# Designed miniproteins, single chains, continued (3), part 62

Each design is a single chain, and the fold is of that chain. pLDDT is the mean over its residues in the fold that is shown.

## One batch from the design tools (miniprotein)

Design m10144
Fold by ESMFold2-Fast:
Formats: structure tokens, C-alpha cells, sequence
Structure m10144 (fold): chain A 85 residues (1-85)
């Protein structure tokens, strides 16, 4: 049961890793979903170019969010982050 949830999360993280190769495209898609204007999207892209956001930090955030959504507690989330990264 827990192992089944972990495997599902790992597959979702692999898809996210593929998207992280294109940070600009991810930023545009997120901004559009949140209803930002083209001007706000360009500001968001400029921040991504200036700030070198490490992929590991983004992956940790997504692992935490997905695991929390699947109903894992804080300890299980920490163990999963350590297992995947």
C-alpha cells in the first residue's frame, strides 16, 4: 500500500524531471493556469533567468506536495524525499 503510493509518486517525479529541462515552458504554463497576463509571464521568466533555482529544490517541493496530497504524514514525506533524492 505505502510502496504502491511511493511508486506512483516516483513516476510523477520522473515526468516533472522531463519538464524541468524546460523551465521557461513550465513557467509559462503555470502562469497561464493562474491567469497572469503576458507582461507578468515575462517578469516571471526574467526571475528564472536571474535566479539559478536548483532542480533538486524544485523536486523536493513537488515530492512534498504530491506526497501530502496522497495523505502521507510528515515523517513518511521526509523518508520518501531521502529515498528519491
Amino acid sequence: ELEEKKEKIKKEIEEIKKLLDNKEEIARRIAKLLGYSEEEIEKMLEKLKVGDVKEEAILKLFITMVADKEGLDNEEIKELVEEIL
Scores: mean pLDDT 65

Design m10145
Fold by ESMFold2-Fast:
Structure m10145 (fold): chain A 80 residues (1-80)
Amino acid sequence: MRREKVKEELRKYIDEKLQEFAERLKNATPEERDKLINELGKELSKILQDAVERGELTEEDAVELARYAAEKFIEMVDKL
């Protein structure tokens, strides 16, 4: 049952990563924010894609986690 553990670990990782990212955004210029946002998006997409390629997640799981990350990210940025 490694798949369920991977999903839980990735949700936790996303939460921690977004909290760290929020602190960086508070101290960033508008141009730096755009760059950081794009870099975070690419990093998260790669992690999810790698998990699917390893058979640890389905494509559906990856989409669910990506949506989770996007919603959390929007909520976080709106509070800055």
Scores: mean pLDDT 78

Design m10146
Fold by ESMFold2-Fast:
Structure m10146 (fold): chain A 73 residues (1-73)
Amino acid sequence: SLLKEAEEYLKKSIELAESQPILAAEYFGKAVKLLSQVDPERLKKLFEEVSKKFSKEVQELLKLAYETALKLQ
């Protein structure tokens, strides 16, 4: 169930990246938090894919969401 929840947040993040980057970053942070608990290898691949798709400004916002999600553990 956690893996499916993480996949849902991931899909929403990617879909919203172009139209709503702040909301996309929030969903990305939620996906990162869940994936770090169930599939850290998938998390690494995901971060690489997202980093290629977005502008530098959005990439910085996503990096902050990633770091925040991991620090809250």
Scores: mean pLDDT 73

Design m10147
Fold by ESMFold2-Fast:
Structure m10147 (fold): chain A 70 residues (1-70)
Amino acid sequence: SMEARRKRTAFIIASLRKTADFLSKIMSPEEIENVINKQLKNLAKMETDEEVVAAVREAAAKILEELKKS
């Protein structure tokens, strides 16, 4: 359902942001980018909903851009 899709997307994005925030205390932006890219690659293998994958990729790109500017 559309509601299940939105909840799943929001949960994945929140998890990525939490991971980036946690890792920013112990890793460089470049190392965090490698971790996030690996997680996105794994997501693409497990998630068949292209809209969920696209929304998560967009959010991840913004999170990584914010890390590079800080």
Scores: mean pLDDT 83

Design m10148
Fold by ESMFold2-Fast:
Structure m10148 (fold): chain A 63 residues (1-63)
Amino acid sequence: MEKGLAVAERLRAAIAGKSPAERTATMAAMAKEVLSEEQLELAREIGRKLRAIGDAFDKGTLS
């Protein structure tokens, strides 16, 4: 909750006084940056599990 409020405040400040096109671009860039860390951790974990399954499948050991 506190992290979300800080992000929302930064976003609001970043878009203040900008044109609609610039606001959209700034919002998209900030959303992408903010979501990157949590999504990267999850993606790495999923990627590791998928790689292990793929390796077992390639070796013909996965039943």
Scores: mean pLDDT 65

Design m10149
Fold by ESMFold2-Fast:
Structure m10149 (fold): chain A 82 residues (1-82)
Amino acid sequence: MKGVEAALEAGRYVSENSTDLTGGSTGGVAMISGGVGRVTKDPEFAAELAKKALENGIKDPRLSEGGKEALKEGLKIVEEKK
């Protein structure tokens, strides 16, 4: 559950950011959604996605401080497992 929350939040951020970068492509959002669904079944993949999403979140001024904090908390949960 904990790793799933981190992966879901990471996927949400990437989905929104990808749509902005691709000019509102719903196809891009669908691809990321499918990826997140697969990642939530694989905790190792979820950990990798969460780490990458954290880096992206820190660099994006659109993401709120709460959003960045959620990504950091998710990363801690995933990291604690190892």
Scores: mean pLDDT 52

Design m10150
Fold by ESMFold2-Fast:
Structure m10150 (fold): chain A 100 residues (1-100)
Amino acid sequence: MTLEEALEQALRDEFSEEDVAEIRKLIDNVIKGDDEALEQLINYIKEKKASETTVSLLLSYIERKAKDPEVIEKVREAFQKAVDEGLVESGEGKEIKPLE
């Protein structure tokens, strides 16, 4: 299974088709360095209580597609902060690692 296929499957398992479409749109904007899209993506995932697996797949996909160290660093910091704030089960003090 490719990273892209794994992410799509995880998103479809946890979210509606409408929510998946919005998340995919936000991912594309985050990859382009849109800080507002990153904040919206984090808030969306946090509100919908995405699993640790889905969060790790999202981080891995963005890291692979963006290739810009500044974008990757911002995304990693934002996801780690969200996890510390309870984005995933037992999030406080838990490290989210990319699945690549």
Scores: mean pLDDT 75

Design m10151
Fold by ESMFold2-Fast:
Structure m10151 (fold): chain A 55 residues (1-55)
Amino acid sequence: SNATLELDLTTGIATVKSGTITVELKDGSIKTLKPGETFDASNVLKLVSGTANIV
């Protein structure tokens, strides 16, 4: 599935605006991110599934 993300350049925090992605974090945990959720983009090791579009 596709996700649209908004990145706050001041904080490095990304917000999911639409869609879902699954990411692996630097601690090895797997997290599925849904619309309205936020995450620290610097804590992401890799994208596991989905496509992320930055706006």
Scores: mean pLDDT 79

Design m10152
Fold by ESMFold2-Fast:
Structure m10152 (fold): chain A 56 residues (1-56)
Amino acid sequence: PIVTFDEVILAPISPSAKLKKVGEKTFEVTPIDDGSAEEAVKTIRDARGRYYNYTI
């Protein structure tokens, strides 16, 4: 899915998803291990482990 965050995230990471930047605050999220896209989105955080609010 395409996910838009409420803030700009520097170096976003996820253990469960591949992230492709498509806009300043917008990423295409692809699960790695056949997990749900909804669960994968919840694992996204910055390099310091901070989570952000988002819309799909």
Scores: mean pLDDT 76

Design m10153
Fold by ESMFold2-Fast:
Structure m10153 (fold): chain A 92 residues (1-92)
Amino acid sequence: EREALVERIRELARELLRLHIEANYDPEYTEENLAKIDPIAEEFVAALLASDPAAVAEELRAALPTLRALSVTPEQLALYEELIRLLEELAR
């Protein structure tokens, strides 16, 4: 079950990074930046596994009102909320 949680967290990290790049970068830079997603997501997951997932989940939950105010899409918000849930589950 831990391995399945870690893989889902990795998938969510990749999807959040993809949506962030598509929303914030000009199309001419999107392809170049998309190529960096997998390495960044792998480093992010490795850092989470070396840290306190519960503390990370708490920080992300505290950031949700700010993310809503910054006009993130409902899709992005739902992915952040699922990431928090999985981190809380991983911390058990």
Scores: mean pLDDT 73

Design m10154
Fold by ESMFold2-Fast:
Structure m10154 (fold): chain A 87 residues (1-87)
Amino acid sequence: TDEEVREEAIKEARELANELQKTLQSHPDLIPALLANPEFMEKIKRLDEIIDQLIFGKPSAEEMKKLVEEMKKLVEELKKMLQELLS
């Protein structure tokens, strides 16, 4: 059902958000530099918008899947930005 798709998408979104949070917590010395980076902050803002759409937007099953895939890409990009600071 659409509700089951929604619940699974929200679960996956929470797992992605938790993974990002743990990654950031592993590098607390980099947090001020990341917060000062406008590209990083715009991607964080987009993640919040996706979560809001998943919770309040009543998306279709296809829209849910697209939002979760976009969230996956954003998390990967954010992790890459953190790794670039480690180099």
Scores: mean pLDDT 81

Design m10155
Fold by ESMFold2-Fast:
Structure m10155 (fold): chain A 70 residues (1-70)
Amino acid sequence: KTVAELAQAAADLLKRAKENGGIVTLEDEEQIRAYAEVMGVDGDAVVAELKARGGQVTIEELLAIIERLK
């Protein structure tokens, strides 16, 4: 997986969240993991936080989780 592929996955995640009213779910797990990798955080930890919150969060909540796990 290249930096360009990770950046594209991050862009796809943001687009999906926008189309779903700002909501990100476990169905977006691949894109969430790719975005976490770009941000230098453990994707498994981000997914675990999402599961603890009922499997869906807002994009703002996802960004806050990633910042907290840095």
Scores: mean pLDDT 78

Design m10156
Fold by ESMFold2-Fast:
Structure m10156 (fold): chain A 52 residues (1-52)
Amino acid sequence: SGLKTRRIGILRRISDGGFALADKLEALGGSEADVQEARDMGQEARREAEEV
């Protein structure tokens, strides 16, 4: 249980980081592809956290 809790916490932080990166890239006029890739990484990490 402790190992699962730690993994979920790490995945949630990775997810938050991915979304924060996507928002920053969009604000700076980054490419749609780069913004989407960052969002996809955030969404995948969030999904993995929910399935642990």
Scores: mean pLDDT 84

Design m10157
Fold by ESMFold2-Fast:
Structure m10157 (fold): chain A 96 residues (1-96)
Amino acid sequence: DDEINAIVNEVSKEMTLTDQEKTFVRSFLSNLKNKGYTLPKSTSLLIASSAVVIAQDKITKRVLIRGSFSIISQLTGIPVKVLVDAALKALKEVGL
């Protein structure tokens, strides 16, 4: 998805990402889009930036997912369970 790739590239300007982390963010956003969620660019950037932090913290990613996604859920209206499920699926796909 060209739009998702554009978001990953935008986040990569502010944060140094590995190819695995870029693939995780791409998969995470794709999982949300495939569930029927349409995201404004600003919301997609917020979700992508939070996803990178979670991917980089290999020890506490479960705790960070729930904490960070509570705030994102309040800002976006996407349920925490949907964000958590999409992120965990993406983490499994990239082997994190």
Scores: mean pLDDT 74

Design m10158
Fold by ESMFold2-Fast:
Structure m10158 (fold): chain A 60 residues (1-60)
Amino acid sequence: MEKLEEIKERIIKGAKEANYPIPSLETVKAAIRSLLKKMGIEVPDEEIEKAAEEVVNELK
């Protein structure tokens, strides 16, 4: 999903720029859900979980 990729990139960029410690999977899932809600987009929980895992792995 194109919008989910945009959200992933935004979270990764923000975390790297802010020099934050690597967020937990649950924190990333919450951030993705919040952004999707603001954009009015519904995504299955399975896709959100996969995206959150990809974000955490990218930040390692």
Scores: mean pLDDT 76

Design m10159
Fold by ESMFold2-Fast:
Structure m10159 (fold): chain A 76 residues (1-76)
Amino acid sequence: MSAAERALLRLMALTGIRISREDFERLSRASALEIARYLAQLLDPSAAPRSVREAAEFLERRTGVPAGRLLAILTG
């Protein structure tokens, strides 16, 4: 299992966000920023975070999961 696949599974488990199998396959090859933007846009289609940090802070405000934990998963 790739690092991106592990990150996606952990993010889904922590945030409760559901990702389709097709989107999971696509995002498993995406950058951390693309994954972070996708998750933010699922919660708010108008969300346009410019960095992984900004996206993690947005996700913390919407889900209650600490931004530092989300950042560690997205960048590890």
Scores: mean pLDDT 83

Design m10160
Fold by ESMFold2-Fast:
Structure m10160 (fold): chain A 55 residues (1-55)
Amino acid sequence: EDEEIDRIEREILSRLAARFPLEVAVAAAKEAVRLITEKGISKEEALEYAERLAR
């Protein structure tokens, strides 16, 4: 994807990595970006989904 999506992924990953194991945070962040790209959900909604997935 473009630089905008990369920036969003990095931001979500950074937030998740502070609270969850890095391996889990990476997987969850990638899934969140996929939802933004394919479904068009907001960054905030994607982050909430990723946090639930990482639990």
Scores: mean pLDDT 78

Design m10161
Fold by ESMFold2-Fast:
Structure m10161 (fold): chain A 68 residues (1-68)
Amino acid sequence: VGERGDRIREGQEALARLGFLDAERHPISDVLDEAVAAAIRAFQALFGLPDDGVLDEATWARLRELLA
């Protein structure tokens, strides 16, 4: 929580496209806040990844796979 970067922004866009993050309620940003961490955990739980809320390489690879 509190991490910033272009990958966090890209992750938020991916999560919003997949329905895990409501961009209308939570505008896309480059900050890993509690709402973004909760969206990451929900995604991880659905796809059988550890639900730690961290946008790690495995979580990111899965997001990219689903949007390809």
Scores: mean pLDDT 75

Design m10162
Fold by ESMFold2-Fast:
Structure m10162 (fold): chain A 65 residues (1-65)
Amino acid sequence: SAKEGVLKGAETAYKNNDGAGAMAVAAEAARQGVISEEDARRARELALKGDGKGAAEVVIEAVKR
């Protein structure tokens, strides 16, 4: 499912501290309606500040909410 794909992608980005990967997953998740545009924006802000794990955590939390 779209939700499972997003969660796996976000968990992979978290393990790798991958800010770019977290941003890509967040943008796709918002496009698919899995997370809000606000959650995707928050993840992007963290990734751009160098917090890849924080960005991925925002996506993981939003999916599980």
Scores: mean pLDDT 86

Design m10163
Fold by ESMFold2-Fast:
Structure m10163 (fold): chain A 93 residues (1-93)
Amino acid sequence: SAAEKELEERVRRELAEALAANAAEVTEADLRAHVERIRAEAQKVVEAAASGKVTAEQLAVAQAILDALAEHASAPPEEQLLAAAIAAELTKR
């Protein structure tokens, strides 16, 4: 639950930061950096699962985020961020 809430908060904050920074003035490189940060956090949860340190729900949220990013790899980074955020929220409970 704690790691799951932390991951969700990170994803939500990254999305909020991108929007609050005036998206029209934000470069594509800046948005891609946010995508990489979200991917890295999800990857850490997956790696922790291999050592038995995370719940099945935490692993499911991380996998959903990684799957969403992979499925939308050719989409603009803002769409990747939105897809990852939605996947996390739908999977989290």
Scores: mean pLDDT 76

Design m10164
Fold by ESMFold2-Fast:
Structure m10164 (fold): chain A 75 residues (1-75)
Amino acid sequence: MKFTVVFSDGTELTFETAEEAAEAVIEKAKELAKQIDDVRQQTALLLLGIGQALDLLSTEFEEGQVVHIDLPLPK
């Protein structure tokens, strides 16, 4: 079973497991957080990414499902 994750920057990735998708969301949040100088905003972005990754782990996906992940883009 494959599903597509679409990030706020337009990046689209296809996964077969919720665990792989969750890891990709966390990795993307970490990458974006590295571009943020404000520790509060950096922490908030990481927590938002973790929350969305946990939602993915609790979701039962259908073949061809598209999931949108909303992570704020760095300035």
Scores: mean pLDDT 77

Design m10165
Fold by ESMFold2-Fast:
Structure m10165 (fold): chain A 100 residues (1-100)
Amino acid sequence: FSASLATPVVDNEKGTVTVTANYSVPSGETYNLRIYYRKVGSGENPEWVFAGNALNQSGSGSLTVTISGLTKGETYEFRLYYRKAGSGPWVLADSTTVTV
C-alpha cells in the first residue's frame, strides 16, 4: 500500500484549501483512507478536524476534499491516514502544511 498528499491548492480569497490524496492498493486488498486538518502555530495543539474519507478502496485512485472557512494568513496541517479494511490501527501515511 502507498498513499501520499499532492501539493494543496489554496484559494486565499475564498478561505479554501483543496487537498488530494493519491493511493495505490495491493491486488486483492481493500483500504480505508481519512484526511484530517488543524490550525498550527498557537502553542497548544488544537483537536484534529475530520475533513473526509474514502472507504473500501481498491486499485489506484485519489481522494479529494475541499476545506472551507479557513483564515487568511493562518497555517494549517493536513494529515492522511490509512487502515486496511477491517483490521489494525490507522497509520499516518503523509502530512503537509499550507498557509492560506
Scores: mean pLDDT 79

Design m10166
Fold by ESMFold2-Fast:
Structure m10166 (fold): chain A 71 residues (1-71)
Amino acid sequence: MIDEDIDLLAKYLKDPRVRLLAEAARLFNITIQELYSLSPEELEQMANEAEKLGRPDIARYLRELAEKKRS
């Protein structure tokens, strides 16, 4: 399934931030699409879990994503 959101993600695949997003999805056994559909609260919970798992880089990125969804 091709849509504008997926196209944007594909363009950002060269970005280290998109790699963190992909690693977060992999860490929690969900797709990047599912990750983007999560509520800000769910993203913050995932960020806390990533931090506990020793991935503070993923945690901070998920918190940024949650903040953007609140805005």
Scores: mean pLDDT 73

Design m10167
Fold by ESMFold2-Fast:
Structure m10167 (fold): chain A 66 residues (1-66)
Amino acid sequence: SSAVAQALALYFEGVKAEKEGDYKKAAEYFQRASDLLDAAATTPGQRQAAEHLRKLSEEALEKAKE
């Protein structure tokens, strides 16, 4: 439960960083959220959410290279 809440908080920090144009920082937050949720995942939905967060991190890193 607390791990899911922490992952959600990290996700919102990542979204805020993207909105501010800081794609490198956004990628870091999304990666941390993914790792935390993946480690705590007990349901298929939570594992899929962790995979989605990893993809968001990868997409933010691509934008950072621009």
Scores: mean pLDDT 86

Design m10168
Fold by ESMFold2-Fast:
Structure m10168 (fold): chain A 85 residues (1-85)
Amino acid sequence: SDSQKYIDLGKKYLKQGNLRLSGNHFFQSGLQNMKSTPPKFGLSSRSFRQSSRLFRKVGDLKSSLRSDINSGVSLLVDGVLKVTG
């Protein structure tokens, strides 16, 4: 899947020490999980959380915050859907 492609690239760049590119690829994985049919909000939240951690490590606090917000929104939607059916 496109989401898996971005996870694989994120892991590759993380191993190479390119935290910014890794963060960008995990962010794209999060977006692809949100756009899947059905949407995979739990997987999306995990990808955005990983992206946020990587951006924080490189001092990109704005991108880290954006990823945290997307992770939190995805987690809230996932939780509501699990409770409401």
Scores: mean pLDDT 85

Design m10169
Fold by ESMFold2-Fast:
Structure m10169 (fold): chain A 75 residues (1-75)
Amino acid sequence: SLSPRQLLKQQILDLLEREGPLTARQIARKLGKSVGTVNSHLKELEKQGKVVHDRRTGKYSLNPVYLRAREALRR
């Protein structure tokens, strides 16, 4: 079974796929988690190349290559 940390990472990825670019605060609000917890997971996902951070807007989105791979797996 997935650990709580692994579950939250999957929830963040699923949310970004469905709703597009979001700030850490918006993700935290939508998932009912602290901004600190969400930021910790976003930094790890960014290091893994799964999410990208737009410094200008402060928003996170799925890496376009990773997003296309996820969409292809559902088809």
Scores: mean pLDDT 83

Design m10170
Fold by ESMFold2-Fast:
Structure m10170 (fold): chain A 109 residues (1-109)
Amino acid sequence: HMEEKARKLLIEKLGVSEETADEVIQAARDLKAGKPGAESRVTRAVRKAVADILNAKIVEVTDAAGLKLYKFEGVDTEEASRAMEAVGRFVAAIVNGDLEALEKVADDF
């Protein structure tokens, strides 16, 4: 089914860890169910998945206004942004049950 296919693509094709892949699937499930805090959990899971895909560390930076920013060590900002958007589209495909979109996002990496 959709969740099994998504989990397999994350782990086997994209190189996401099993733990992080399970977090992505659970966050997508929670988002689809309309659970409180699901959007924040999706953002966190997407960030962790991108770190695995890019083989980069997540660095938390506080700006001059005291806002927390997240960067990927050694990764260009535009590359990181594109990867975040791609994994975000992958989560949207899971939520919408769109297998074609799911496979296309995985292939575009």
Scores: mean pLDDT 82

Design m10171
Fold by ESMFold2-Fast:
Structure m10171 (fold): chain A 75 residues (1-75)
Amino acid sequence: GPEASRAAGDAAREVAKSLGLTDEQANAIAEAWRKAPGGSAGMAAYEQARKLGVSEKDALLIGSAATTAAVRAER
């Protein structure tokens, strides 16, 4: 729902910015999550981070953080 999408986007942006990405790059990752069809949002965030030059480890961290935040927001 909207709350899960917001929580995921906020978590993805926070982690991306902590890794030195710009606000524009962080927003692109959050948007990739939001646009993804059911169940693939974490992978979409990962793929967008990889396109921006983020390492595999850090891209997985971004995707995982977004997914965890979304799950916690949906109760």
Scores: mean pLDDT 82

Design m10172
Fold by ESMFold2-Fast:
Structure m10172 (fold): chain A 72 residues (1-72)
Amino acid sequence: MARAEAVAQALATALENIPGVKSATARVEGDTVTIDVEAENEQAAEFARSAGKVVDRAVAPYGIRVEVNVTV
């Protein structure tokens, strides 16, 4: 199992459950995880960006990078 794919699935699911998030779709390229988020408002967008930043820091020791792209 690729760790990046596990991180992508977990983060996409977590972001999708934030009030004001319409969708969260994960893409994985090697050790880079990109989550494309569609948010209803800027508050939900900021929560998604912050969550992505926290996870990126948490997984950096494992060689995984996380990027969150948010559309409002």
Scores: mean pLDDT 81

Design m10173
Fold by ESMFold2-Fast:
Structure m10173 (fold): chain A 86 residues (1-86)
Amino acid sequence: SEEEKELEKFKKQVIKEIDYIAKTYKGPISPELREELLKRIEQLPDEFKEVKDAIYKALENEVSDRGAKLLISIADAVLGYYRRRK
């Protein structure tokens, strides 16, 4: 369906951006930002599993505080997209 194609296109673009942030903004993450990011991604449904996995991988690759803040913004945008699409 058109909705499924739009969703796949959106997820692919988001994952690409997460990967770029993970590669660009390397460094130690504060525990507070790690917790906040994990809290945000836990709100995403399994439909966005690939997005969640990309963010988990970014955390594993030692994203910096700046990178974490960008990932939080992305998680919020994805959650907003999901809630609006319902």
Scores: mean pLDDT 83

Design m10174
Fold by ESMFold2-Fast:
Structure m10174 (fold): chain A 82 residues (1-82)
Amino acid sequence: ASEELTNLVFAAAAVQHHREEIIAGAKEARKVSPEALRDYVRETARRLAEQTGLPEEHVLYVLTRFLVKEGVISEEEAREIL
């Protein structure tokens, strides 16, 4: 597989491993403000990237797609975070 595809697969696995924590945190952050939600998602992606050695941009992309699929955030909220 390409390096990018490999990074996306590992990023997806890392997000799934922390699924419950991520969903709960994102739901609480969105109650505060759109900026708090953005900051939470970006900080979570940064932390996961640091833990896994994966590029932050790949983790952030996978994390936003995961949250949209789970119904936690909208496509519009995802665009504001990216």
Scores: mean pLDDT 84

Design m10175
Fold by ESMFold2-Fast:
Structure m10175 (fold): chain A 95 residues (1-95)
Amino acid sequence: SDGDIQQALRRFKGFYSDVLGLMRREKVPQEVIDEFVELFQKGEDYIKNKDVEGFEKELKKIGELVEKYLPEYADDVKRQLELQLKIVKDAVKSS
């Protein structure tokens, strides 16, 4: 349902806000933060369009940037990325 997609979007936006807060606390350069924002916005568009393959590819790019700029947090963030992918896959199947 559209409600399942809206719930997946809210969950992804929450994750997005947490990662952005972490990047600001760790003083990641603004240009890198801007790149993360663009990737998260593309991820939102893929969720809205029910494009699981596009979403998965975007999550991989997010994971690569986190590994590069937040290496101490990379394992925790990658686990959250896997959770976000599962939520979106389940939401698309139920819609």
Scores: mean pLDDT 87

Design m10176
Fold by ESMFold2-Fast:
Structure m10176 (fold): chain A 67 residues (1-67)
Amino acid sequence: SDEEILAGLREGYALALSLEGHGAAAVAGSVAKGAQDLANTTTDPEVAAEARRLAEEARRLAESHGL
């Protein structure tokens, strides 16, 4: 389900927060892309809103690590 995908993306974001350098950037970048894709495809407005928030947070984290 979209909620299960969102939960997996949140776990990926938590992992990215525990990493440093290129590893953090790579995981955060993957989460950002996955969350943006989910926001663009889901029909659930609550899931879309949470996925957009996660995409922005993960994108900023990836940029802070040089992506």
Scores: mean pLDDT 86

Design m10177
Fold by ESMFold2-Fast:
Structure m10177 (fold): chain A 80 residues (1-80)
Amino acid sequence: TDKEKDQQALQLLQQASFLSAEGRLAEAQGRLDEAIRLYSQAISLAQKAAELSTNPFLKEAAQQLAAESQARLAEVQAAA
């Protein structure tokens, strides 16, 4: 059901958010290879959350996290 899909999307978004935060911490500590890995995982989970989400606010939040993580990944890759 849509409710079950949105609940699953929310769980994926929470996991993506956690990994994105870990990526920012790794970046701040100069662990660029780990930051790249963490941001890549966050992007994958956020994209899955956006795909599953039937709630427009949840879909937008997931797309925003994916976009922010992609921008940060590009900056880290350019600096590495």
Scores: mean pLDDT 89

Design m10178
Fold by ESMFold2-Fast:
Order: structure tokens, then C-alpha cells, then sequence
Structure m10178 (fold): chain A 80 residues (1-80)
């Protein structure tokens, strides 16, 4: 559990840092980072529901990553 939670938090922080350079998605990425952090906290407080909470946190991290990847793709397309 701890390793999975730490990985989720690490990915969320990476998403936040990448989002700082992408003003179009920064607000939504920041919101998804906070959602992921809340689900990790919920998993740590309620071990019986940890799998469900961590799955939700992973979903938020994956959503933010997709937004970042799409924003970067649009910026690269504008350079050609």
C-alpha cells in the first residue's frame, strides 16, 4: 500500500510541475492533483477501502497525464 500511495503522490507532483508550463490545462491539472492527494489520504485512514480509494487516485493522476500529453501535442503541432 505505501509504495503504491507514494508512486501516486510522486506522479501527481510530476503532473503539477508539468502543468505549470501549460497554462491552458494548469487549473484542471492542479485540481486533479488535489483529488489524487485526497484519495491517498482516504486510503491511509481507511485500509479496508484502500484499493478503491487508490484506484480513484490513479484515475485522477492518469486524467491529468492525458491532459498534459494532449496540451503538449497541440503545442508541437503549432511549431510546424
Amino acid sequence: MDERAEEILRRAEENREKGKELPEVKKEVDELVEIARRYVDAARRNPEQADTSLRSAEGSVNGAQTLIEEAKKKQEEKKK
Scores: mean pLDDT 81

Design m10179
Fold by ESMFold2-Fast:
Structure m10179 (fold): chain A 68 residues (1-68)
Amino acid sequence: SHMQEEVAELLDKLGVAAVLGDEAAVARYRAQLSPVLPEELLDALVAAARAGDNAAVRRYTAQLLAHA
């Protein structure tokens, strides 16, 4: 669906911004996703991406996409 495609793109952008330490981009993408996705899982994804935990990033992304 359009929503799932848009959510997937925003989640990818959020993860990349977190890895790069782009705090403004993290805040922007998080704000776009928080009305439709669980904030606890979004914050967990950001933390995993900052830590370089690729396994956790994949797990949280899959859980978030299941909510979309």
Scores: mean pLDDT 85

Design m10180
Fold by ESMFold2-Fast:
Structure m10180 (fold): chain A 64 residues (1-64)
Amino acid sequence: GAANEAIVAELDALAEAGDNAALRALVTRLHQEKSREELEALLRLALDQGRPAAASAVADALRR
């Protein structure tokens, strides 16, 4: 959905900008606020869009 697309785009943009503090804060929030199923959906979306930086960030949230 549009919300998941926005999250994936934000993760990718923060990673490209090298804003490690903001990226880490968003990953922490995703881990706290999202279920495992929701994080898995975000990971799939990032992979489907060819956004490896966003996929890596979501995988980091999932391993916590």
Scores: mean pLDDT 84

